# Designed miniproteins, single chains, continued (2), part 2

Each design is a single chain, and the fold is of that chain. pLDDT is the mean over its residues in the fold that is shown.

## One batch from the design tools (miniprotein)

Design m4039
Fold by ESMFold2-Fast:
Structure m4039 (fold): chain A 79 residues (1-79)
Amino acid sequence: MEELKKKAEETKSAKDWAKLGAAYALQGDLEEAKEWAEKALEIDPNNAEAWRALGMVYAEQGDYEKAEEYFKKAKELED
């Protein structure tokens, strides 16, 4: 996790920020996951991994309607 966070802080790329958001979501750190995923989308709104990270956050919070919407958005951006 620290390695991903350092890379995200250094590169400031949507891809690295989305990856960090997804990693936080997998660890159950939902607030951090949402923050980094949203930052990634501010730079690149077509970043599928960031949308998927947000989907995971909302699914873990029990908001399945929002989770489905975000997972669908991620899927539409993946070929």
Scores: mean pLDDT 79

Design m4040
Fold by ESMFold2-Fast:
Structure m4040 (fold): chain A 60 residues (1-60)
Amino acid sequence: MPKIARVVKDYERKNLEELTLKKGDIVEILEEVNEEWWKVKILKTGKEGIVPKEVLEILE
C-alpha cells in the first residue's frame, strides 16, 4: 500500500532537487533518503522531489 502523507506547512524549494509544497497537499512517500529528507510525489501534479520530513504528517 502506498505510504501517503499530508503537508502540514508550506515549503519553498531551495534547489532543483527539492519540491515546493503547499499546506494541505497530499503526497506519496517514494523514498526516505536520510533522517531529515524524504523523496515524495505530489499526487495532484505528479511532480517529484526531496522535502524535509518535518513538513509531512503520515496518514494512517
Scores: mean pLDDT 83

Design m4041
Fold by ESMFold2-Fast:
Structure m4041 (fold): chain A 56 residues (1-56)
Amino acid sequence: MFLSKEEAEEAGRRRWATASEEHREILREIAEKLREIGDGIDRGIAAGDLVGGISG
């Protein structure tokens, strides 16, 4: 239907801008979670769980 041509264009522009912003936010959140996982692993090593061998 062409009844909402202008509305469709407006919705498209909003979705485009919002999608770009959302993508950046999602990537930032993923990076944050990965950092937390990395920190957890590092603390596990520091706690001695993986140091019990010759690599201490």
Scores: mean pLDDT 64

Design m4042
Fold by ESMFold2-Fast:
Structure m4042 (fold): chain A 88 residues (1-88)
Amino acid sequence: SAEELAEEAIRKAEEALRLAREALRVAKTLEAINLATAAALLAMGAIFMAELAMNGDLPEEKREELARKAIEDAERAIELARRAIERA
């Protein structure tokens, strides 16, 4: 369901934000700072899309599409945050 997918997206995005904050805490390079910032912004966007998928006045099919996109963006945000930690 759109709700289940959106909940998964929010959980993954929250993990991405946690990792992005950890990356910023240990960052020593501009590359690491830029990656962590990109991860945080992408994760916040995923949360907004997931909230729209969960609570938006949209057809179920469109809400599921938004939730799936939010999961994809949250997963990409996790990848960027992990890369930022590696480049710290």
Scores: mean pLDDT 88

Design m4043
Fold by ESMFold2-Fast:
Structure m4043 (fold): chain A 62 residues (1-62)
Amino acid sequence: KKVEELIEKLKDKDSEVRLEAAEELGKIGDERALEPLVKVGKEDKDPKVRKAAGLANIKIKK
């Protein structure tokens, strides 16, 4: 449930909210976040959000 809420925050209009969601998903390490984080890492308009999503994806995959 918390992971699902954070995945929804990856779609937020505010890049800082998306950045925080990506970082938190990486810390939690839940595989359900992998596909959403890959998409954000490739397609997000903010390069800082793309970087955070990429790092979170690596962290989850170990």
Scores: mean pLDDT 82

Design m4044
Fold by ESMFold2-Fast:
Structure m4044 (fold): chain A 62 residues (1-62)
Amino acid sequence: GKELEELEKRIKELEEEIKRLEKELERARAEGNEKEALELEIELGVLELERAVLLLVKKKLE
């Protein structure tokens, strides 16, 4: 249904954002910017948790 389509779209958007932030984290680490790297690691952790929750919801909706 529409709800499943909206959920799949959000999961895809999160996966794209995670990939972008992973590249930014690699850059921050390469530059030795410990503060920026920590902030990006926290943001990635939050997005990974959101993705995990949405995947769980998707499995229940099937």
Scores: mean pLDDT 86

Design m4045
Fold by ESMFold2-Fast:
Structure m4045 (fold): chain A 72 residues (1-72)
Amino acid sequence: MAEELAEEAGRLVALAAEAWAAGDEARAEEYGRRAQELAERALELVEGDEEEKRRVQRRIAEGVARAGAALA
């Protein structure tokens, strides 16, 4: 569950980057906000479990890396 939320957050970060690159700042901010909310919920679900937390953080980082690539 938490890992699935992190994957969705990563997808939204990538969508935010695509919207930003397309000049749609409002949509980029909306996708970014949703990504942040899902990432926070995923991390809350794995509090106290360092292995699960690492997997959640990895999924989020993958989304951020895709966002960075879209903005480059």
Scores: mean pLDDT 77

Design m4046
Fold by ESMFold2-Fast:
Structure m4046 (fold): chain A 60 residues (1-60)
Amino acid sequence: KIEELLEIMKIQAEDSGPKALIEGAKKLFGEEVAEVAKKAIEEGKSIDEIIELIKKKAKE
C-alpha cells in the first residue's frame, strides 16, 4: 500500500517537480514526513532519494 502511494507520488513529481513530494507526504503521512521531504529538496536530493527518505520515515 505505501509502495503504491510512493509510486504515484514519484510519477507526479517527475511531471510537476519535486515539490509535489512535500504536498503528497503531508497529506498521506503528516507534517513530520513532509518536513523530511522538504529538507531533502533543499539539500538538492533527487526525486528517487527523496522517495526513499519518505518511505523510511513513514515506515518508522
Scores: mean pLDDT 79

Design m4047
Fold by ESMFold2-Fast:
Order: sequence, then C-alpha cells, then structure tokens
Structure m4047 (fold): chain A 64 residues (1-64)
Amino acid sequence: MISEAIKKIQEAYRAYKEGDDKKAKEYAKKALELVGKKPSKPIEKLTPKQAIFEAANALGDALD
C-alpha cells in the first residue's frame, strides 16, 4: 500500500522535526514494512535520519 507508506514517511519526518527520534524510527520502520523492504541494519542501530532515508529510497525503488 504505497499511499500508506508515503503517509508513514511524512509522519516519521514530522516526529524527527519535533525531536522525537523514537517515533521517527517507528514510523520509518512501518513505511519499510508497507513496501516489503527490510532496513540495512536493525532499526534501533540506525539514526532517525538514516531510517527515514532508507524508507524513502525503498518507496522510490517500489515505484520504479
């Protein structure tokens, strides 16, 4: 569900802007799950920025 993944990436970025690193990682993980991709490392070992970028890249790959 690509539209749901886009929403989760937006929520992750919003949480990141608010300084809520834990929620940013959680939303990024949900976006990755929605596009059927796994993070490069366990989500807990990624920075929030890395998790969001991996989710965005996975969504881009799924659209191509």
Scores: mean pLDDT 79

Design m4048
Fold by ESMFold2-Fast:
Structure m4048 (fold): chain A 59 residues (1-59)
Amino acid sequence: SMARDEEIAREAEREAVRHVVLGDYDGAIAALERALREVTDPELQARLRRGIANLRALK
């Protein structure tokens, strides 16, 4: 469901922020990639892919 996909994406984004605060960009990317495998909504997939790309640019 879209509601479940949004919940998965938000939780992964919160987890990614916690990793970034600790300087763990690899952990942040892994959290978003895990959510990307579970989420089926195209808009949320695009948002997660942008997050991953932005984090990769910071490494």
Scores: mean pLDDT 88

Design m4049
Fold by ESMFold2-Fast:
Structure m4049 (fold): chain A 82 residues (1-82)
Amino acid sequence: SEIEELIREARELIERARREKDPEEALRLAEEAVRIATRAEELLLADPSASRELRREAVLVGAEATLLRLLSLLRIREKELS
C-alpha cells in the first residue's frame, strides 16, 4: 500500500512534468519523481513479501522518471541554443 502510493505519486509527478511549459520546473518535477521512485525501490528491497508485479511497476516508473528527467534537460538545452 505504501509502496503503491509512492508509485502513484511518482506517476503523478511524471504527468505534471510532461504538462509543464516551464522546462526548469518540468526538470524539478521529474527529479522529484526520480527521488520518489528510488524510495519505492528501497522499500521493495526491504520487503520480501512484495509481489513481482509491484517490483516491476517500481522499475518501470523509475525508468520513465529518469527518461523524463533527461528529456527535460534536453528541452532546457534547446532553449539555450534558440
Scores: mean pLDDT 85

Design m4051
Fold by ESMFold2-Fast:
Structure m4051 (fold): chain A 63 residues (1-63)
Amino acid sequence: MKGDIVRALHAVNTSNPLFLNLQEGDEVVVEEVVDSEWVRVRSLKTGETGIVEAGGLEVLGRA
C-alpha cells in the first residue's frame, strides 16, 4: 500500500481538515497506512494530503 498510486472509486466531500476531498477518478499516492480502514494519501492533482477510506480506492501501481 505505501508508495502505491491509487484511484478514487467515488467522490469524497468533507469539511474535516484531517480528510482529503476527492472526486471520482482522482489519482493519489499512499504515503502512510494508518490502519486497516484508513490511509494517508497525497493528491497528484492538488498536492494536498489527508486521510481517506482504503475501501474507496483502486490500486493502479507503484509510484
Scores: mean pLDDT 75

Design m4052
Fold by ESMFold2-Fast:
Structure m4052 (fold): chain A 71 residues (1-71)
Amino acid sequence: GPLSEEEKKELLRLIGRILRIIGEIEDLKREIEELKKSKSKEAKEKIKELEERIKKLEEELKRLMEEMRSL
């Protein structure tokens, strides 16, 4: 049958979180591309920090997508 009101609320919450994380990953990827234009050591260190943050966000995204599939 159709999703219950509680299941709909949970699905919308998960979708909202997923979209937010995707947006954050895309923003961080754009920041990395701008930093790549710099040849400084500081820019290289910042790129590594942003890449680690993206990795953590991708792991969270995977968990949320698995939770959504379990509904």
Scores: mean pLDDT 86

Design m4053
Fold by ESMFold2-Fast:
Structure m4053 (fold): chain A 72 residues (1-72)
Amino acid sequence: HMASTGELLRQGIDFLLKKAEEALEKGDKETASKYLQMARNLAETAYKNGLLSEDEYEEIMKRIEELEKKVK
């Protein structure tokens, strides 16, 4: 079994979001911001290439926006 490109991208986005949350819990807003930017770029690229559904993309972007509010 080899994971599909879409599955690997979703796992990558989840990993980046988890790292952003961990950084925020530690008060490391700079590290959190970097992970959120990476997650946003990956989600946008995956969506543009048809590797994320609209619902998946909207859920991911909502999570990113909620975390970005805590960075500022």
Scores: mean pLDDT 82

Design m4054
Fold by ESMFold2-Fast:
Structure m4054 (fold): chain A 88 residues (1-88)
Amino acid sequence: MAETALREGIRDAEKAGNEEAVKYLREAIDLLQQAAEAFNSGDYEKALELTRKALELVRKAYDIYPSPAFREAVEGLEALVAALERRL
């Protein structure tokens, strides 16, 4: 189910932007999965690093394909980065 929603979102970005936006989104999602694993293992420094990298990629995708959904994603990731920085 989540994979279908993700693939549709990527397809919409591909139609509205360029292939680089799609690549950035795919890489950002992979990094966020790795960040969640790091956080669950207690490696907050690694979780922060991976989340920051994901945020940068989503910002690049938003620059290519401006969407309210991507803006909300950026805001959510900025809040998560701030929370992780307070934890460290």
Scores: mean pLDDT 72

Design m4055
Fold by ESMFold2-Fast:
Structure m4055 (fold): chain A 66 residues (1-66)
Amino acid sequence: MYVLLRITVPPQYMDDISSFITSSGGTILQRTPTLIIALIPQSSVGDLASLVSSGGGYLISLSRLP
């Protein structure tokens, strides 16, 4: 199951977050200096949320794919 997420982080953390998404089997759909929209396996959402939170960012679930 994949989740569509909108992720907001400070620019200095963007490369780390992007690398985590792709290494976790996710796909980056859109990226700006402070925003990533990505599909990520639901099993990786908790780890991603912890990483984003430690960088002072936040994430919002936009959709859940069956």
Scores: mean pLDDT 80

Design m4056
Fold by ESMFold2-Fast:
Structure m4056 (fold): chain A 73 residues (1-73)
Amino acid sequence: MEPSAEELYAEGRRALEAGDYARAAELYERALALDPNPSREFLLDAARAVAKTGRADAPARVAELAARAVALA
C-alpha cells in the first residue's frame, strides 16, 4: 500500500524526534512530492530536517523550501 502524504509527514516527525535526520528528510521529501498544497508548517519542518542532515545540497534545498513557506504567509 502506498503511504499518504499525511502518513509520511507523521513518520518524518518520528524520525526527526529520534535524531534520524537523513530518514526524516527522506520522508518529508516523499510527503511533499505527494502533497500538491503543503502547509507552511510542513515546508518549514522539511527545511529543518534537510538542514540537520548537513548534506552538500542542504543550503539550496532549505532556501527553496523556506521561500515556498514565506510565499504562503
Scores: mean pLDDT 81

Design m4057
Fold by ESMFold2-Fast:
Structure m4057 (fold): chain A 89 residues (1-89)
Amino acid sequence: MEEVERKKEELMEQAKKRLEALYQKVLDENDLSPQAKELLKKVVEEAIREIEEIKRNSPTVEEAKEKLEEVLDLTEGVLDLIVGVEKTL
C-alpha cells in the first residue's frame, strides 16, 4: 500500500543519509591511505546494496527498520576496524 511503501522509502533514505554521514566523518577525522579509502568506499557501496535489498525482503516497516539498524551497526564496526588497522601501520 502507498503509506507502507512511503514509510519504507523514508527509512531507506534516513539509513542512506546516516551511512553517508558516517563515511564522511571517517574520511574527515582520519588520514587514511588510498588503499584504505578504496576499501571504505567498497564497504559503503555494499551497505547501500543491502539497504536496497531490505526493501524487497521485508514484509513490514518494523522488520525493515530492524534490518536497517543491523546493517548500519555492522558497517560502523567494519569502518572502525579499517581505521584501527591504518592507525597501527
Scores: mean pLDDT 78

Design m4058
Fold by ESMFold2-Fast:
Structure m4058 (fold): chain A 91 residues (1-91)
Amino acid sequence: NVEKAKELLEEGKKLYEAGDYEEAIEKFTEAARLGDTEIQAEAYELLGEVYEKLGDGEQAARAYRHAAAEYEKLGKLEKAKELREKAERAA
């Protein structure tokens, strides 16, 4: 499952770069579901970015807060703070 989550995360990134935001959301959501804390942190951060591109501030804020919690578990406190600030701006 972790290996599949990594593949989904990379597929989602390619879709995001291509501007295929809805498909990117599907890939990042599945990556977050199957991945470990590290993959969940990155997937939720990317979900926040995609939702901002779509103008969905509430979904973006929710995703950024989720990412911040996962980064905090990883000991990445500065990254978690950055993402909480993004959540406040997105909402």
Scores: mean pLDDT 89

Design m4059
Fold by ESMFold2-Fast:
Structure m4059 (fold): chain A 61 residues (1-61)
Amino acid sequence: MDEAERHAQEGIKAFLEGNYEEAIKHFERAVELAREAGDDVTAAQIEKSLEIVRKKYEEKK
């Protein structure tokens, strides 16, 4: 569904701006929405992006 993709795109924008906390929040919502829509493949792809952002956030503190 488009809502999961919108949140994923907002997460990417926040990440590019250096707002890792906002990026994590958007990706978490995108994963939840994708799972509610039954799109486990899309949810798994977004989870991979979420892990990358989380690792960078922990490195930055």
Scores: mean pLDDT 80

Design m4060
Fold by ESMFold2-Fast:
Structure m4060 (fold): chain A 99 residues (1-99)
Amino acid sequence: SHMERARKAVAANLLAIGADVAYKLGQTEEAKRLIQGAVDLALESGDVEALKTVAEIAIKSGNKEMAEIVIDGLRRFAEQHPEKKEEYEKLIKEVEEKL
């Protein structure tokens, strides 16, 4: 349903923000868990913009481990949407270049 997808997209963004905060507080394992949850929810939502927002938050955090988790999620999403592969590969490169 549209509402279910929208709820997952919003939850993904909130978890990504939580991951950045946890990392800045030195809670590295919690930050990794939260960013993985954000990626998983963004993928389940099928919302490209949600995954792009999660990637942007990971870039702004400066955390290489969080960025690697997001890159893995972007590659997985590209596999699910081969018609958008080039767009997601460009976003992956942007994440890698800002690390």
Scores: mean pLDDT 80

Design m4062
Fold by ESMFold2-Fast:
Order: C-alpha cells, then sequence, then structure tokens
Structure m4062 (fold): chain A 96 residues (1-96)
C-alpha cells in the first residue's frame, strides 16, 4: 500500500538519521512513519534505533520513551521477541 511504502521510506531515513546522531530529525520521521503504519515492523525498528541512539548519548528518558513505543508497535506487528527485547532494554535502563 502507498501508506506502508511511505512509512517504510520514513522509517529507513529515521534509522539513518539516528546513526548520524540527528535524533530530533530521526524521531520526527519515526513518528510520521507510525502515523501512516502504526503496526508495521519497520516502523518498530526505526523507534528502536532512535531509542538506542538516545541511550548511546546518555539521554535515558528519551531512550525509554522510544523503546516503549517500539515495543508497542512490535507487539502489534506480531513480533513478540522484539517487543520483549525492547521491554528488557527499558528495564535495564530503569535499574541503572
Amino acid sequence: SAKEEEAKRLAEEAIELAQQGKLDEAGALAERAAALAPTNLEVARAFAAVGKAYANQGKLEKAIEYYRKAAEIARAAGDTKLAEFLEEEVKEIEEK
């Protein structure tokens, strides 16, 4: 579908921006992708990539926010293993 193809493009660009450390831009594109395809696994991966990049910068509250959204989308997409992995990442950050 056109919306899912657009969401995939936005998700892929968000992952690239996250790898470049452009986290505000990456987050904005990930949110736009989620608006188009809220149960798409590529969108979940984009949120996970943004969360990891925030964690790497020590911005733990933002990392938790993005990991939680990634887990919700992954679970809705049927990827329970990815959702559980992301929930464990949140737990590890909260335990410090």
Scores: mean pLDDT 90

Design m4063
Fold by ESMFold2-Fast:
Structure m4063 (fold): chain A 98 residues (1-98)
Amino acid sequence: MDSLVESIVKTLEDVYKNYEKRKEHIKKLLEEGKISKEAADKALEILELLKKAVEAAEKGDLETALEYIKEAFKLPDTPELREILLKAIERFHKKLKE
């Protein structure tokens, strides 16, 4: 369980620090013909949802952050998964404050 929480925290930290770099990387892969337009559009959609999750977490809106993460990864709505996501968002929020 901790490994999944840590993976999610690292993903949120990476989006927080490197959002623009990740967005530009996806655009470059599309321009170089290494990915399809459909793949690029999906990657950008996921990145935008994760950016919204990061912004919600920064404001302390953990429920909104959780919903964006669920949408980004198309995760099922289960109590066990909600607990894992909330722990990850809380850890990320604490790291932003300290």
Scores: mean pLDDT 83

Design m4064
Fold by ESMFold2-Fast:
Structure m4064 (fold): chain A 65 residues (1-65)
Amino acid sequence: DKLRQQQIDLVMERLNMSRAQAQQVVDSFEAYEGKPLSLKEMEEKIETILRMKEAGLAAARELAA
């Protein structure tokens, strides 16, 4: 539970999500990987999401130009 709580807190802080949404994100990652993730693995997943959001914004800017 401690690791899971830390993962939820990390997702909440970095992705600006509610606790309920962060729990769903953690659950989704665990389901996808078929195992509990480490905090380092969770941070890597979060960084991937943030990069995807930035790429989406860049694509939207090009479409608007």
Scores: mean pLDDT 76

Design m4065
Fold by ESMFold2-Fast:
Structure m4065 (fold): chain A 56 residues (1-56)
Amino acid sequence: KTAEELAAGAYEGAVILTKEGHADLALALSRREAEEAGAPEAYEAAVQGVKEALSE
């Protein structure tokens, strides 16, 4: 997967998990996935997803 595709998936997943009340889990899982894929942009996208879901 490209870094852009990984970031898009991480953002969407973080939004969904945060809306379900699992913001901490969303950040933990995205950090692990970013490290495994070597794509720190995925974790940054997840952080933005959590922030946007919480601001709605």
Scores: mean pLDDT 76

Design m4066
Fold by ESMFold2-Fast:
Structure m4066 (fold): chain A 60 residues (1-60)
Amino acid sequence: SEVEKKKEEVIKELEKLKKEYPEKSELIEDLIEKFKKLTGLSPEEIEKLKKLIIDRIKNF
């Protein structure tokens, strides 16, 4: 589905951030696992959540 494809793209971006910020790898792993467990999200909600997660990683 479009939602599943969008979700996989977000996970790939977060995995890349884990390589860029290895000191934050535990936080990023936790956020990825929590994100994977979310269901019933629209593509727009996934995009908003992606931005919130990235902002949290950068400001942690």
Scores: mean pLDDT 81

Design m4067
Fold by ESMFold2-Fast:
Structure m4067 (fold): chain A 86 residues (1-86)
Amino acid sequence: MKVILILKGATDELKELARGAADSAEASGGTGTVIEEGDRVTVIMEDAGPGGMISAVGVATEGFLRGGKVKTTKDGDTITIEVDAK
């Protein structure tokens, strides 16, 4: 299973949480890749175990609680979670 977390308008705190999500995916035996472009952050987690998925949901929840919009899309075995804080 692949989880893609996309943050738009990411604060420094959300960026740190996104890096933590990638680390959690690797700690769960998967892979985590973080791509940062200004205030946009993309985290690609493959074979995301419980830790990686829980961390991705946690980051999305934090973004939502800060007034962001959250969109989740599933295509086959890929789940994309987008957080738009702009």
Scores: mean pLDDT 78

Design m4068
Fold by ESMFold2-Fast:
Formats: C-alpha cells, sequence, structure tokens
Structure m4068 (fold): chain A 65 residues (1-65)
C-alpha cells in the first residue's frame, strides 16, 4: 500500500508529522491494517506523544485478534 510505504520512508527521514499524515491515509483506506497502527505508535513515541502512541498500539493489538 503506497501510503503505508510512504509513511515508513518519511519516518526514516525524520519527517514525523508527514509520516503521521501518510499513516492516517493508509488507515482511512484500510482500517483493518494493524501494521499502520503499529508504525504510527512508533512515530508518536518519537514525537513525544505518548498518549497517542499508546492508543495506536492498543488499536493494533485489537486488530491482530
Amino acid sequence: MENLERGKKLYEEGKYEEAVEAFRQAIAENPDLPEAYETLAEVYKKMGKDEEALAAQSRAEALRR
């Protein structure tokens, strides 16, 4: 999925805000995509947004079950 791959690239480049937007687009296209939530949680952690990171990780865990 293009938006998922784009989000990963932006994250690797340190463009965290753009990475978040790309992952949100990936989730909008496929809400049952736990990988997008897992990586989004990682990005939020890098940004210091711990509450958002925990919420994203919790959602990813729920989707894997």
Scores: mean pLDDT 81

Design m4069
Fold by ESMFold2-Fast:
Structure m4069 (fold): chain A 83 residues (1-83)
Amino acid sequence: GPDLEEAQKLNEKGMELLEQGKYEEAIKLFEEAVRLAEKAAENGEGEKALELKQLSLRNKETAERFKKSGKTAEELLREHAAL
């Protein structure tokens, strides 16, 4: 449905912003993706909505961690890939 489709688009845009080092903007988009995924779950899209919510929450946590580090996105992505 439209809430799930919008949540998916926001999650994708958030990932693009994360790769650009725009952590605060990425966090806001992931938060909106979580809200829309929760709304989609209430409307019967439970499994797909839950998966998207969990993905968006993980992406938000990654963006918050990157923001707190003070490092560039490229440095953090290299460190994340090494773990």
Scores: mean pLDDT 81

Design m4070
Fold by ESMFold2-Fast:
Structure m4070 (fold): chain A 82 residues (1-82)
Amino acid sequence: SEIKKLEEERRRLEEEAERRRRELEELIEELRKEAEEAEKRGDERKAAVLYAAIGILEAAISFEEELLEKKKKEIEEKLKEV
């Protein structure tokens, strides 16, 4: 069934996105702790680099969430045709 295939594809995309999001969030938490430790030591350069890296990862999460929503809409439109 085409409906079942589209529903399975949507579920797979959501599961993959959730796993990737968790990995990025865990990395952000680790980098944030390192940045805070660098600030406590007065290592302003290391702290700045780590916060910049966190910003890039947060932007990546936002971009992947937007891409997932776009893909989900495409699947929903296909479901309307079946």
Scores: mean pLDDT 85

Design m4071
Fold by ESMFold2-Fast:
Structure m4071 (fold): chain A 73 residues (1-73)
Amino acid sequence: TVEEFKKKAEEALKQGKIDEAVRYYLEAGSLALREGKYDEAIEFFKKAIELDPNNQDAIRGLKAAEYLKEKAK
């Protein structure tokens, strides 16, 4: 679930595993997008960008989530 990936990301951060945390936030964001949870997806992709500002998957995911949220009206 989205919550399980979020918990894994937070646990990775506690262990100083930044790359692993970014990966879990990207998984959480992607799953949230598939579930139509656009606000949650936006927050997860923003967290990934905060940890890795040049991460192209996170940047693309954020743009997709913002677009889908606007289109859903």
Scores: mean pLDDT 85

Design m4072
Fold by ESMFold2-Fast:
Structure m4072 (fold): chain A 59 residues (1-59)
Amino acid sequence: SIDYAALSKITGLSVGAIKGADRYDPDLLTELVVLLLSNDPGLAERIAELKARILELTR
């Protein structure tokens, strides 16, 4: 089971957006979480791209 509240805090996305991403593209959500946990500033543009894609999926 996925802790949506914890993922919301890590990603900065709403619980609703996390649930939508898990439903429609769980691999995309997993990639975002892995990149955020790497704490690599060089990945900032990729992280922003993945967040934007999740928001489009959950509109």
Scores: mean pLDDT 80

Design m4073
Fold by ESMFold2-Fast:
Structure m4073 (fold): chain A 59 residues (1-59)
Amino acid sequence: SKEVEELRKILEEHGIFLSDEELAKLVEQMRLGNISIEDVRELLEKGVPAEDVVRALSS
């Protein structure tokens, strides 16, 4: 999906390399939590550690 490709690109730019399966799980969690790709980008640009963002999305 387009969301999986966008999330992969953003996370890879911040040094996080996940499988397409893990990215799809995160996208589903984002949808359930009403979190957009733009919200993820904003958190990373504000200096929140990428590992912390991934952990938060997985909850």
Scores: mean pLDDT 82

Design m4074
Fold by ESMFold2-Fast:
Parts: C-alpha cells; structure tokens; sequence
Structure m4074 (fold): chain A 82 residues (1-82)
C-alpha cells in the first residue's frame, strides 16, 4: 500500500539523515550535504518535520563551509516546512 511505502521512505530518510550527521562529525561536509539533501527530498512528501530537520542540517553544513547564500536558501526551505 502507499502507506507502507511512506513508512519505508521515512525510514530511509531518517537513516540518510543519521549517516549525514556521522559524516559531518568526521568533517566530510560535502558528503554530509549530499545525504542531508537526499534525506530532505525523500522526507518532503512523507514527514515534513524530518524534511525540515534535514534542510536545517544542510544549511548548517553550508554555513560551516562559508557558503552563506546556499545556507540561507536551505534555512528558508526548512522554515517553510516547519
């Protein structure tokens, strides 16, 4: 059912978010950013709160890289989802 697929998608997004956090702690900011973006995109249709967290983490990674414009873009995206 579509509900089962949403559960699988939410679980995948949560796993990608967790892996992104591990990579960020290791200083692998580009890899973390890719995983946060994928997590957010997957979560957007199934878990808006998880998507917002992923976009906030993506924004934070870009901020740590000195990419201010990208950081602001993703922070705004997170705020739209709450």
Amino acid sequence: SEELWKEVEAALAAMLLSLGKILERQGKFDEAARLYQKAAEIAEGVDPELAAEAYRNLSDVYRKQGKKEEAEKWEKKADELR
Scores: mean pLDDT 87

Design m4075
Fold by ESMFold2-Fast:
Structure m4075 (fold): chain A 67 residues (1-67)
Amino acid sequence: MTLADMLDERTIEVAREKAEIVAANPELSKEELEKLFEEIVEAAIKYGKNPEAVKEWVKKLEELKKK
């Protein structure tokens, strides 16, 4: 029931690729980090096994950002 259980291979590949970029470049700007995160979320919704669960998770993050 983790986020990983809701992703297909394509979404996992995208997430891994973006995570490697972040790990290699810890000095990325906040805007660059948010862009990479958006790309992962978009892939998870489009190619993931459970897009509704991913959307629910995104809602929770947006609620936390509001605070």
Scores: mean pLDDT 67

Design m4076
Fold by ESMFold2-Fast:
Structure m4076 (fold): chain A 79 residues (1-79)
Amino acid sequence: YPLPPLTPEAEAVYEAVLASPEGQRAIDELKRAVEAGDQDAANLATVRLANIAFKLRPDASVEAISLAVARLYHEARAA
């Protein structure tokens, strides 16, 4: 599944989410949902990750947040 490379802005969002306790909990929720095959729970975890990203980086573009969240979702599915 080809993901575009992260822009520097999207990398900053991605790193901020990974560094946050809230982001780590949401990533763990996403991984569990994906492992269980629960698409509704996976979708909710993805929305939660986007909200956390907006909270941590309120000046980030929607594109940067979308790229960072897509990377996290892809990593959860690839694990």
Scores: mean pLDDT 82

